Designed miniproteins, single chains, continued (3). Designs and how they scored, part 57

Each design is a single chain, and the fold is of that chain. pLDDT is the mean over its residues in the fold that is shown.

## One batch from the design tools (miniprotein)

Design m9956
Fold by ESMFold2-Fast:
Structure m9956 (fold): chain A 86 residues (1-86)
Amino acid sequence: MPRSSPLPPGTVRVTATLTGDADGVYTISGVLITSDGVYRLTPPVSSTTPTGTLTMTDPVSGKSVTLTLSATAGGSATVTKLVSVP
């Protein structure tokens, strides 16, 4: 995944990954990258459901971005979204 690609002004890129353990534990984590080149990592969150929701807040605008992913046991899913912020 390119980290240094310029984003349009007023845009953030959020990438979330949900990993399903063979034991039925699902871990979600994410990265937020701003147009200013700042990135934020979220600590991993684990659950026993095959669906995870990640919310990250842009520290410049205060706008929140929410991603929802689903995975199977032993599988993984990754979602990337571009969202406009003021």
Scores: mean pLDDT 72

Design m9957
Fold by ESMFold2-Fast:
Structure m9957 (fold): chain A 89 residues (1-89)
Amino acid sequence: MDEAIEALEKEAKELEKTVDPNNPQDYVDLAEVYSVLATLYEAKGDVDKAIEWYEKAIEYYRKALEVKPSPAIQKMLETFEKKLEELKK
């Protein structure tokens, strides 16, 4: 578990350094890494960290949509917003 979290946090930091604000895929790639981190922290029982990473995933999916509208990304955003609402009670 912790090794997977460390690897994904490193991946996120590397992607953050290379993100092109005009390329929606770079934002999607970051959002995907953040969503996996959220899931791992949730599985670990760290709800506060899970919420933090879900919020980052939502933020980056929104950034992707601002660059290029996508029904698939919009649906994914709605799914994570609902998940975040459930975690916040």
Scores: mean pLDDT 83

Design m9958
Fold by ESMFold2-Fast:
Structure m9958 (fold): chain A 97 residues (1-97)
Amino acid sequence: METFAGELVDGKIEVEELEPMAPGETRKVKVKITNAKVVGDREVELPDFEGEADAVADAEPNRWTVSLEYEADGRRYTVLLEIENGKVVRASAVVEE
């Protein structure tokens, strides 16, 4: 399977409000991603996603990593979101074709 990695650009990313958790604590959170693209050495449209993702609290206050995986149109998408002070500060994806 060919693997492509890149940054999420364009679109809208909505994450359920993250309550304070202990460092390393994990919970499920709702995430919605619409009209995003994955851009690296090439550009691929990211299928819209709405569902649950895994949130992990960082050792630093108000920092979280949210990860999700889903399949659409014969591809597997793994999305990683870095959240700081309630905002998505980095978004990336790995696409398996």
Scores: mean pLDDT 80

Design m9959
Fold by ESMFold2-Fast:
Structure m9959 (fold): chain A 62 residues (1-62)
Amino acid sequence: SLEELAREVARLLAQGDYVAAVDLLVDRGGLSPAQALAVVARAAAGDSSVEAILRLIREARE
C-alpha cells in the first residue's frame, strides 16, 4: 500500500539512506527519478514523518 511505502521511505530517511529512498519511490511508488528526488529532498529539509511523506508522494503523483 502507499502507506506502507511511506513508512519504508521514512525509515530509510531516518537512517540517512537517501539513495535507497529515491530508488524505492521510483520502483514501488511509480514516481519519476525527478519526482522521487523532490519528495526525498522536501522530506529531508522539513518533515520526514510518515504522514508528511505520504502527502508528498500524493502531490508528486498529481
Scores: mean pLDDT 85

Design m9960
Fold by ESMFold2-Fast:
Structure m9960 (fold): chain A 66 residues (1-66)
Amino acid sequence: MKRFEELLKELEALISQIPDEKVKAAAQKVLDAIKEEAAKGADIDKLTEELELMLQSVQLYLEKLK
């Protein structure tokens, strides 16, 4: 559970740094969907894995902007 919450906070911080409003909105929509699934009692291990993949994708996107 703590790992899932830590990933959510890190992703929210990184998404806030996305300069493209459409990409930022798309990333936020995916994050909100994952939060909604967690609230409905979905498999937290699967959602944690999805957050890790999303984090890697956002980090790679931001790295290309440097």
Scores: mean pLDDT 81

Design m9961
Fold by ESMFold2-Fast:
Structure m9961 (fold): chain A 98 residues (1-98)
Amino acid sequence: MKFKVTLVLHGVGLLSEEEIEEAVREGVEEEGLKLLSLEVKLDKESGIATIEFVVEAESEEEAKKAALKTVEKINERVKEIDPSAEAVLLELKVEKLE
């Protein structure tokens, strides 16, 4: 089944869109899911990123697990640059497409 994941994160202005994309790919791959599409929009002034991706998963719970793993990977990258910084999850939405 296909699921669309939408993440809104604050405190990620230290990263590039490319670094956020790499963290998403790593998080999805670690959960054993197939990433079908990925779009990242980063506002560096506010430090807010909107991440939309589509995964192939057996359940909404598996898609949500991949989303949370993605947040963990993004936080790891933020903390590598500044150990006192933290990415804050503002919104997590999972929508079944098929």
Scores: mean pLDDT 87

Design m9962
Fold by ESMFold2-Fast:
Structure m9962 (fold): chain A 100 residues (1-100)
Amino acid sequence: SRMEAAEEMIEMWNELRVRILELIKQAKTEEERKEAQKEFAELARRLLEELERIAKEIGEETVSKPVEELSPWEALNEAGALVSRMAKELGIPLVPEPVP
């Protein structure tokens, strides 16, 4: 159902956020920060690709550009926009995981 798809998309979005926080926490040197940026780029593009797959399965509009043509920040923004649109349409609150 559309509700199940939206829940899956929100879960994937939250998983990316947790992963980004782990990358930031572990990157203590300039070299480690560059490696973290590369991993972030791959995670952002992979997230958008997966979200677009789910969106297509439920008949939602997807980004017209191939994921590979997007910058990591463009991919993240498109992923966030898609998740936000689905959450708003279905009345699901976008609750980021609380920082203790």
Scores: mean pLDDT 71

Design m9963
Fold by ESMFold2-Fast:
Structure m9963 (fold): chain A 91 residues (1-91)
Amino acid sequence: SLEEEARELAERTLRLAEEVIRRARELGDEEAVEEAEAIKRQVEELLKEFLEALKAGDLRKAAVSLAALAVLLAAADYELMLLERKERKRE
């Protein structure tokens, strides 16, 4: 279901964002911490918007919100990739 897809995307994004925060703190990367915290807030807002759209029967708006959740997942993964590359350059 769309609700299960949105929930899965949100849960995966939050897990990645928390990993970014953990690694960024170890590296002293305050900017990466702030970006990951912003992603966490956006996930919460977007999931709420998605659920409200589903309740209203607006499947087009629900699909747009689901797509935006997928973009946030990609953003969190990209932030993690940048931290991993930064860590490797320090060796």
Scores: mean pLDDT 86

Design m9964
Fold by ESMFold2-Fast:
Structure m9964 (fold): chain A 66 residues (1-66)
Amino acid sequence: LDVFYDPKEMSREEAEEAVKKLVEQGKGAGIHLVDNKTIVLVPSDDEGTKKVLEEGGWVKLGSVEV
């Protein structure tokens, strides 16, 4: 899964901490709230969703297995 966050709402470090919690919870693809912060987990082959997120100012943090 590719991980996206909004840099207007949180730092990269805050996003990394939120993603660790999602991985520990076994969360899959989708829109997730962690401590009132939004993280989006996108299937690596879902190029359409990634393009929409990037056009909206969201940034790819990296990739994770959840």
Scores: mean pLDDT 80

Design m9965
Fold by ESMFold2-Fast:
Structure m9965 (fold): chain A 88 residues (1-88)
Amino acid sequence: LSPEVQEIIKEIEEILKKFLEGEISAREAVDKLLELYEKAKSLNPSPEELTYIQTKISYALGKIAAKEREEGKDELAEEALKIAQEIA
């Protein structure tokens, strides 16, 4: 993976960590992940790098959705899952 793609992956993981630790809201986490995905696409990554980024973002969105559903916040959970499915 290129250094730029490695940085994107680290940022995805940091966003998920901050959400799970209660430092940011699910809305903020989803928005940041979408911004990061657009940034990643602008780097013109290889097909393999793009697939890896998509997999990581989709995983993070799935985790956010699961946590929101546990708390009875279904609307954002459904939005996050739909985005994850569209990216993957």
Scores: mean pLDDT 84

Design m9966
Fold by ESMFold2-Fast:
Structure m9966 (fold): chain A 83 residues (1-83)
Amino acid sequence: ASVVITSLPEEAVAKSELAEVVKKLEEQGLSLGVQVVKFDDPNTLAEAEVRGNEVVVYINKEVYNKLSDDQRNGLIIQALKGL
């Protein structure tokens, strides 16, 4: 299954909050990979998919460079919640 995010999350997320989500994934035997990529659709902010034991979150390169660290963390968490 894959999830596509087209709107920015309302909440910014501290690094500590993302770390807790990652810990819960690891407890389920999953790892998190984050990649900054160019999407063909400029309205796609992020995409998440499960590949075996890995959850991969792809973030739009143009969006990534304009966001704070806390906003980037918010995109990651929103994508993970959609899975």
Scores: mean pLDDT 80

Design m9967
Fold by ESMFold2-Fast:
Structure m9967 (fold): chain A 90 residues (1-90)
Amino acid sequence: MYKVTITLTAPSPEAARRAAKRLEEVAQALLDEGIVKSYKIEYDEATNKVTVTLEAPSKEQAERAAEILRGVAEALQRDGLVTSYEVKIE
């Protein structure tokens, strides 16, 4: 099992909530498509950080999930909803 973690930092609580909602939609789609087996979303309102942790059944699916999430984070950054992001595979 491979763990994929994406962490986003937002400029405001409102932006963080919007980013979290978008990431939840994407994580649910990845689950429905069988790319990941589970996901967990955590939002820290004090720091405006959104963390999504996903479990992938293979390295290939983990890399695919990470690439999709990176694309989403880049789009959110372009929209001003995210100031920085980080994606890790473990």
Scores: mean pLDDT 86

Design m9968
Fold by ESMFold2-Fast:
Structure m9968 (fold): chain A 113 residues (1-113)
Amino acid sequence: EKEDAEVLAFTYLLLGYYYFQKGDYEKAIEYFNKAIEITEKYNLPEQFKLDAKGLLARVYFKKGDYEKAVEILEEIIATGVATPELYRFLAEVYEKLGDTEKAEEWRKKAESL
């Protein structure tokens, strides 16, 4: 059952990414949320949820919902994830929000990783 759930979580991630690439952001959000739900329900490796959240933040960014993108990225950082790519993306989202000071702060943090 847990192995079947991992296959299902992976399938939802792939479907979410497929719809994201096609510009169907509503379906992308639906499938990424399904991947998160299955990951939590079956206590799957945290990486499935982190991958889904990262992609979900990119969907909200493409939709222009920058506040929601920040919220999701801050949730990922709160888990202890620290990568230059994540920090640079958060800086880009803050630039879109007009928060130049926070954007510079996160760019500097990315450079120090």
Scores: mean pLDDT 88

Design m9969
Fold by ESMFold2-Fast:
Order: sequence, then structure tokens, then C-alpha cells
Structure m9969 (fold): chain A 91 residues (1-91)
Amino acid sequence: MIDEIKENLIKAAEENDKDSVIEYANKLLDEYGVSPSLRDLIMEVIELDPGNIDTINEIIRIVEKVHEDKTEFTEGVAEMALAVLITVLKR
């Protein structure tokens, strides 16, 4: 269930378990049917800061909003937001 995957992802981030964060993030993205371009951006954010619970919560929020709205516009806005976050994390 998606709720169980979200709980496991948040717990893995809290425990600073990078391998589990990557595993549960991939499962969450698969369940929501996230596009390859959005997936690549999300996974880059996770690779840069896998233990940041605020970042993980923001990723969950973005993915849920894209899934609910199902528009190219909402997906494009999500991709831009993630690209900005990646730029900030690389500083």
C-alpha cells in the first residue's frame, strides 16, 4: 500500500539509511507511475541528501500533487522545483 511505502521511506530517512531510502523512493515512484524525467530529478535529490526528512516530505508532496492533477503543466512545475532544489543542494 502507498501509505506503508511512505511510512517506510520516512523511517529510512530518519534512520539515515540511504539504501532503504533509495529502495522505498523507487517503490513510491513506481506506484505513482512517475515519468522518467521526474524520476531522474527526484533520485538526484535523494542521492544528494538522503537523510533530510524535510526534503523527503517535499518529494512525497510533489509526487502526490502530480498524481492528483495528472497534467503536463503540473509535472513541468514539479520538474522545475526539483531542478532548483538540486542546484541549492549542490552549493
Scores: mean pLDDT 79

Design m9970
Fold by ESMFold2-Fast:
Structure m9970 (fold): chain A 68 residues (1-68)
Amino acid sequence: SLEELAKRGAERLAELAKRIAESLGHEVLETRASYEGDTKAVGEAVSATKRVEVVAEGDEGSVTVTPA
C-alpha cells in the first residue's frame, strides 16, 4: 500500500543519513524516519556533534548537516 511504501522510503532516507554521517567520520547515536502522506519523507542521523537530515519532497531532495 502507499503507507507501506512511504514508511520504507523514510527508512531508506534515515539509512542514507546514517551513511552520510559515518562517511564524514561521525558516530551515529540515533536515527529517525518520518513521512507525510506520499509526497514527503525525512530521514535523520544524529551524532554527538552533528545532525544529518535528508528530505525528499516531490521531485526535490536536500541534505543538510547542522550542529547537534
Scores: mean pLDDT 78

Design m9971
Fold by ESMFold2-Fast:
Structure m9971 (fold): chain A 89 residues (1-89)
Amino acid sequence: MAELLRADVEALRRALPVVIEELRAYVEAGYIPVETAVGHAIFVIGARITVELARESGAISEEEAEELERQVEEAERLLREAVAAEEAA
């Protein structure tokens, strides 16, 4: 189980910067498609759960968990901003 959680964490390390960059672009554009917003919301929820499970199981260090949690929080904030901008349009 710990090895599988580490693999999931490594996948998140690769995916989170890309998701953050995409969400920044949507915030700047003031537009995000509903299906894209839903997809990113599911990803963010899954990422938070994965980081919490990896922390609890000891699959990652506390420092690694804190770094990933900061990235998840940034993605959540950007998604919220992109959705708010779309709803205002």
Scores: mean pLDDT 82

Design m9972
Fold by ESMFold2-Fast:
Structure m9972 (fold): chain A 77 residues (1-77)
Amino acid sequence: MMDITFIGQDLNGNTLATRTISVPDDPAAFRDAIIAQANYFKKHPNLARIIVRNAPARFDDAIAAASKETGIPITRA
């Protein structure tokens, strides 16, 4: 299990919401977790992007896939 932090931001980089969840060290489970969090953050009308923290570089493809699937820009910081 890894503790991953998701930060929803507006167009100006202001933080709208922050969530930390524990996810298995598995790219498929991580992708599903990102998609679930992105859909949760969509409740914020000013959501422009999601920043993912504490994720290892090996999950960059999962982040890119989740970004395409949800239509939200999602990047690792």
Scores: mean pLDDT 84

Design m9973
Fold by ESMFold2-Fast:
Structure m9973 (fold): chain A 98 residues (1-98)
Amino acid sequence: TASFAGLTQSPASLVVKEGEKATLTATYSGSGPVASLRWYLQKPDGSTRLLAEASGASSLTLTIENVKPEDEGVYYAQATLSDGSTVTGAGTTLKVEK
């Protein structure tokens, strides 16, 4: 079993109806203080977009109200520690249905 830096994304995958709300949570439980925690969307076209950021927090909840087809993709959390090192989560897959 690989030792991870303690960044957990929840859920691992979700399916949401168009117009509904999606909630994703990232929690860092590893060693060292967190300088920032961020949520990114990797779109199907390969582009990446920053969606949410919190400074000094070990947990960050991303809430997407009124989910649209363009919200579909893989969401990654990334923790930046006070020493400048980064930890990237395993990813959360969001699928949008009508």
Scores: mean pLDDT 80

Design m9974
Fold by ESMFold2-Fast:
Structure m9974 (fold): chain A 60 residues (1-60)
Amino acid sequence: AEEARRQALVDRLVEEGLEAMEKDGYPVDVAIAYAQGLGVREGASAETIDEAVARLKERA
């Protein structure tokens, strides 16, 4: 389903951002910028990117 693909992309963006923070030691703002850039590159909607950013901020 389209929603399942959207949620998979949100999960991927959050995982990439968390990995940047946990593995590479990036501060949350840099990890968020990285996740946003990845989302844009993958053709994610603004809503999808905003959801991923919100989840990343909550978990940081």
Scores: mean pLDDT 80

Design m9975
Fold by ESMFold2-Fast:
Parts: C-alpha cells; structure tokens; sequence
Structure m9975 (fold): chain A 113 residues (1-113)
C-alpha cells in the first residue's frame, strides 16, 4: 500500500532527525520539507497526516530552540482530532521503540479519507 509505505518512510525520516537541535537553517529547511510532505499526504488521502504536518509546520515556525523530537511532542499536544492525536502518539512511540507494522496498517486506515 502506497500510503503505508509513505508513512513508514516518513517515520524513519523523523527517527533520523529526532535528536537534531533546531538552529535557524535546519528549522527553515524542515519548514520547506514539511510543507511539501503535507501536500503529498493530501494527495494520498492521509487526512490525519495532512493535519499533523500542518501543525508541525506551525510548531517549527514558532520554535526558538530544542530538538525536532520536542517539536513532534508539541504537535501531539496541539492535535485536535482523534486521528491526529493517535497518529502523533504512534509516531513518537515508533521513533522510540521502532515501527509496529500491524499498528501502522491500522493507523493508515484511521487517518485516511
């Protein structure tokens, strides 16, 4: 499933940058990347991920310091829909403990239109 593969690769990407400290250049780069990822999520019908990526872009624009992981934690706190909250919890759990493939499939179903 293209949606499952996309979310898996995105979480793997988050894992690689999770402990990176936010400086101005890294923050600007991430804002640009996540604006593009939001459009891909929208095209794939991953509504919960589109909402999550929008909040991530906002949190990155507001962040003055900290790690990328701390921005993801802030996005989870800001999430208003059940789908975006569950996605945020799954992302943070997956970054810490690795991706559960069965949970990934269930999350993709839940966040899809």
Amino acid sequence: DEREEFLKKLIEYYQTIADTELDEDFREEQIAIHKELKEVAKKLGLKGLEEFEALLTEALEEAKSGTFREVLEEVRKRAKTEEAKELGEFILESIENGIDEEKLKEIVKKISV
Scores: mean pLDDT 87

Design m9976
Fold by ESMFold2-Fast:
Structure m9976 (fold): chain A 53 residues (1-53)
Amino acid sequence: LPALSPGQQRAIVAAIELGVLGDYSKEDEVARRAGVSRGTVRRALRFVEEQRA
């Protein structure tokens, strides 16, 4: 995605705060903390991986 939605931004922040950025097994926990769906978490984490590559 060329730009992140507010939900995707919250998912990235939550993953960083939990120390699980890059750990897809924690999608449910990140989703709860960010208040978004698991799909939004997965898309946000994929975006971060693409930026790191």
Scores: mean pLDDT 72

Design m9977
Fold by ESMFold2-Fast:
Structure m9977 (fold): chain A 64 residues (1-64)
Amino acid sequence: SEVVALVAEHEAEELKKKLIELGGLSEEEAQEVADVLIKTGDRKAAIEKAKELGVSDEAIEKIF
């Protein structure tokens, strides 16, 4: 469980970086997407949040 939590935190950190660089999100918006991943462990939920914040389908394919 602790190892899974550390992996999710690392994935959220990398996701945040990609959302800023490729998705065009601010640090605050990227953190909202990362928070969804940390809380749920569900990449689909994080993808939906990124789309709500205006990340394009093309950028989603590159990020996730």
Scores: mean pLDDT 75

Design m9978
Fold by ESMFold2-Fast:
Structure m9978 (fold): chain A 57 residues (1-57)
Amino acid sequence: GSSTKEEIIEMIKKAIDDALTELGVEKETLKKKFLEGAKDLGMDKEIVEEVLEYIEK
């Protein structure tokens, strides 16, 4: 189905939690990879900023 901006952010946050907790990915590495992927996908700036803030907490 179609996702709202909030649903997309929630899904990304869950993937980030999994990456940090289960895969042991470093926050700085995760931020760099996320920014590269977001740029390639043309992701909304508000989504990008909210996800980056979530990673840094």
Scores: mean pLDDT 77

Design m9979
Fold by ESMFold2-Fast:
Structure m9979 (fold): chain A 62 residues (1-62)
Amino acid sequence: RPSPEVLEAEVELALEQMRLAITRNEIKRKGLTPELIAEYKTEQARVDELESRVAELKKREA
């Protein structure tokens, strides 16, 4: 039902959300480092952008 573009965007979002979860878990296990904080902020920004993209693509299909 979804277009290939929507599916690809959803897969990319899911992968980035998994990366964010991994970084979050590493912070819990290893503690806060400047490197992990920077990675987390970058990954969170990527997730936010991809969420917006998925929402726009889904609107275009409606």
Scores: mean pLDDT 81

Design m9980
Fold by ESMFold2-Fast:
Structure m9980 (fold): chain A 96 residues (1-96)
Amino acid sequence: TKENGVDSTVEQTPSGTTITSTGLLPDDATDKTIDEVKKNLLSLEDVFPGLKIEISIDKKNHLVNITGTLSKPLPSQEEIDNLISSIRGSLSTAVK
């Protein structure tokens, strides 16, 4: 399943939360596919208040690098898991 194609790390500080994720793009991914991935990931800023998404595409290695930052720590593993699941879901939807 597509859950195996996303690696995620979480850093918590008193001033905020940073989530870094790397997902794999298909070898035949077009610019249109990449734009849909970016659009889906950026839409998470509307779902999670205060979330800032930065996206970097490595076309040579077929990787998407995502950094999500929040101006507050996430106090529960459930909130962290929800954000990771949303990132994974956005990647999975665009790469059918």
Scores: mean pLDDT 70

Design m9981
Fold by ESMFold2-Fast:
Structure m9981 (fold): chain A 87 residues (1-87)
Amino acid sequence: VDELGRELGRLMTRIKGSVYGTSVEPKVIDLLGRLARAVSSGDVQAAEEAAEELYRLLKESFPDSESLHRLAEELRRTAVELARALS
């Protein structure tokens, strides 16, 4: 659980850094905040919804950034796993 929490934080920081200075940065920060709250409360459904919305936004805004899409998929898996462990 502690290790998953650190991993989630690391992935969030990497995604935030990747969108720094872009027009979608505020929405990405908002979605990462929603995801963090959902995970902390053990709300698996809310975590899945926030992660899916983030993935869709990143895929639409950066269609050629395969590395960013992979980070978003890894974030979704880690967040859902941690939310389920806390539920």
Scores: mean pLDDT 85

Design m9982
Fold by ESMFold2-Fast:
Structure m9982 (fold): chain A 73 residues (1-73)
Amino acid sequence: SSENLAKMQALEDELSEKGAKLPELSKEEQIELLEYAIDVGREMASLADPETRALLEQRIKELEALLEKLKEE
């Protein structure tokens, strides 16, 4: 629906704004931002059609792997 598309666009815009600040963040703040991005990605996946959802779930797994690497060293 158009309402779900509007919600997805708002979430995408929010992630884009936060991502622009990434180079200014500490390692701990980068970890928190990635955790937030994963949560937002899951929200977007819940609003998406099955094909788009599968792609978003793959991206979320890639972000989770990056987050784990940052937490280790």
Scores: mean pLDDT 76

Design m9983
Fold by ESMFold2-Fast:
Structure m9983 (fold): chain A 81 residues (1-81)
Amino acid sequence: MFSKETLQRLVELTMERIGATVELIRAEREGDRAGAAEALRRLSEVLRREGEIFETDAGDRELAESLYRAAEELERRAEEL
């Protein structure tokens, strides 16, 4: 169960994830590899922070590990661009 402060942080991270996703879509539509790589790295960072919250505040290690793996995959894709 999350505190009110933790929920507010998750909302902020959700908004940041939406922003990064919009930037990724724009960069891919424009053929901007550098912009796409930056957006993927930003998404990776957001997922890592969400994972930390689920691990520390919720004690949900399985969900946290899933988020960390998703973050690693996004970082790998950014490196390949």
Scores: mean pLDDT 84

Design m9984
Fold by ESMFold2-Fast:
Structure m9984 (fold): chain A 78 residues (1-78)
Amino acid sequence: GAVAPEVAAEILASVKDGDTVEIRGVGTGALAAEIVRAHPKVRVVGTDASGVVLEAAGPALAPLSDEERARISLETRE
């Protein structure tokens, strides 16, 4: 689903350089994309039980650089 701008802003304000952020139920990956774009030294690990995570995340990850995408890990897990 879509991430609310207010929720994304709060998370972006709380993360720091060197942090690893875990997102369970990552869905479209929109929040993961926003975090890595805002914080050049932050990593994101997203998990989702849905087998469509990679397909759903495509549009959110498309505008990212190769470096920014390398800091995101998306996995299908129970």
Scores: mean pLDDT 68

Design m9985
Fold by ESMFold2-Fast:
Structure m9985 (fold): chain A 81 residues (1-81)
Amino acid sequence: MIELTEENLKKVAELLKLAGYSDKVEGEITPEFKEALRKAFEAAGLPVDDELNEETLQAIRDKLDAGETGLAAALYRVLES
């Protein structure tokens, strides 16, 4: 499972805001944060899941290996940091 620290949560929230899925930046997991993540995953063509886990991370890696450079690549870089 991906461990969401306060620092990683802020990075993901900023990315979601920049991508237009949320107008809030918060360093904590809220219902709005989870909904924004689901929308971003749907838009990126990733498996829709309400949590970050190894299967979701592997799906993001597979998209990067296929040459995907959009939101999926950005999410992966933030979470892997």
Scores: mean pLDDT 61

Design m9986
Fold by ESMFold2-Fast:
Structure m9986 (fold): chain A 70 residues (1-70)
Amino acid sequence: SPQELLDKMEELYRKIADPNVSLEEAQRLYEELVKLWEELKKHRDQLTPQQLAVAAILKAAADYELERRK
């Protein structure tokens, strides 16, 4: 379901934001998060506005964390 994809994105973001996770591992987790984001967008019409907003914020926050570490 879209909610299960969103929950997985939240889990991945928590790991990406963990300072004890290496940059290499964070990049791998980010690639998985991006894959889930692309899958979630395919089901856009099944999402509430709140779910879509949370997913977009998680993606943007993950983008920021990786750029900050480079």
Scores: mean pLDDT 84

Design m9987
Fold by ESMFold2-Fast:
Structure m9987 (fold): chain A 98 residues (1-98)
Amino acid sequence: SEDDYLRKIKEVLPPDEARFIVRTLDAVQEIAPDIMTREKRIEMMRRIAEERMSPPQTLTEIYKLLEAEGVSPQKASNIVTAASLIAIGDLLDEELRK
């Protein structure tokens, strides 16, 4: 299940990297829900957990997914960049509200 893969990511990756990766995937789904479907997000989470993928590796795989689905290189780069910035912003907002 999605919750099982989320738990696994948190077990195998450093906490800061796990939080960034999960938030970035959620942001990509918000920006491009027709491409980053719930099914593809769960599959990406499974691969991240099993392969212990770092943030740079995860961003590269998201970029490849977008290109494979017919997104231009420029648009794919813009989506990955926007999603990573949203993730950083959300994590900073969460930290400042402590």
Scores: mean pLDDT 86

Design m9988
Fold by ESMFold2-Fast:
Structure m9988 (fold): chain A 91 residues (1-91)
Amino acid sequence: KKELVLEMFRRTVARLVEELSPELAEVAERAGRLQLEYHRAKEAGDEEAVARVTAEARELEASLSEEQKRELAEAEERVSGEVAAEALAEL
């Protein structure tokens, strides 16, 4: 299950980078890296790293315009749904 979840996440980020504008693609990649760092820190029990990554993720979100947030959220919902359907078809 850990391998499947990580693979779905990688597919989602890769597809977002291809579909979004270069500016939003960079944001999606950065958000993806922060999410992976968060999970690694949680598994390692590194509470300081968890807090730092959470703060950086919140700062990234706060740096986006309302239009950029909406565009990114809509793309994430669409792409994650597509990736989930594809993963289920592979089972």
Scores: mean pLDDT 78

Design m9989
Fold by ESMFold2-Fast:
Parts: structure tokens; C-alpha cells; sequence
Structure m9989 (fold): chain A 82 residues (1-82)
């Protein structure tokens, strides 16, 4: 279930287990797609300084943080961003 996966990702992030959070996120293509869309929307509004390209590790970290933010929104009873 989406909510349960987001909760577990958030728990792993709070414990500093970022690689385990990434692995869990990549196992759910629907949650991953939503996290990727949120990261893309954020970067379109807040581009990186000097336009440098993100590394794959930086992209994965942003996706994991986006999934954690999605859990916070669901826990607060707020809709997920489109």
C-alpha cells in the first residue's frame, strides 16, 4: 500500500538509512513516479546554482526526500502535489 511504503521510507530516512530508503522507493514504480514528478516540479521552480548537472546519487537523495515529504503531507491530511 502506498501510505505504508511512504511511512517506511520516512522511517528509514529519519534513521539515516538512505540507501535502504532508496531501494524501497525503487521497488514501487507508482510511488517512485510521484516522487520523481515532485522533484522535477521543485527543480523547475528552484534551479541549481550555475546550472550544474545533478549526479545520480543526488537525484536518488532528492527522490527519497520527496517521498518523505509526501508521507508528511498524508500524515497531516493534506493532498499530494499534482
Amino acid sequence: KEREILEEIARLVLEGKYEEARELLYKDPKVLAKAEKLVQSYLEKHPLNNGRQLTEEEKDMLKVLAATYMWVLLKEGKPLPE
Scores: mean pLDDT 79

Design m9990
Fold by ESMFold2-Fast:
Structure m9990 (fold): chain A 89 residues (1-89)
Amino acid sequence: VKTELEKIASMTAYALTKGDLKKAREYTKLLEPYDPETAELFRKAIEALEKGDLSKFASLFSAALLRLMEKGINATPAEGAKLLGEPVP
């Protein structure tokens, strides 16, 4: 059974993979009540991506996913795609 945190984090990861910054921001706001620190990392990743700083984006995105993994939450773009009824990348 997936927690709400895992579902929202997976949808955020998928949106970022698709470059959908509007949806990524929406999901990050939904994530904030569950894990504000991870939400802040995703928010900073979105800002880096908007500036074209792919290196900083990769670092922040990886940090967010690693933090979730340390909590036993496996958030992936593929799971986000499944949750949204989109084709798995």
Scores: mean pLDDT 81

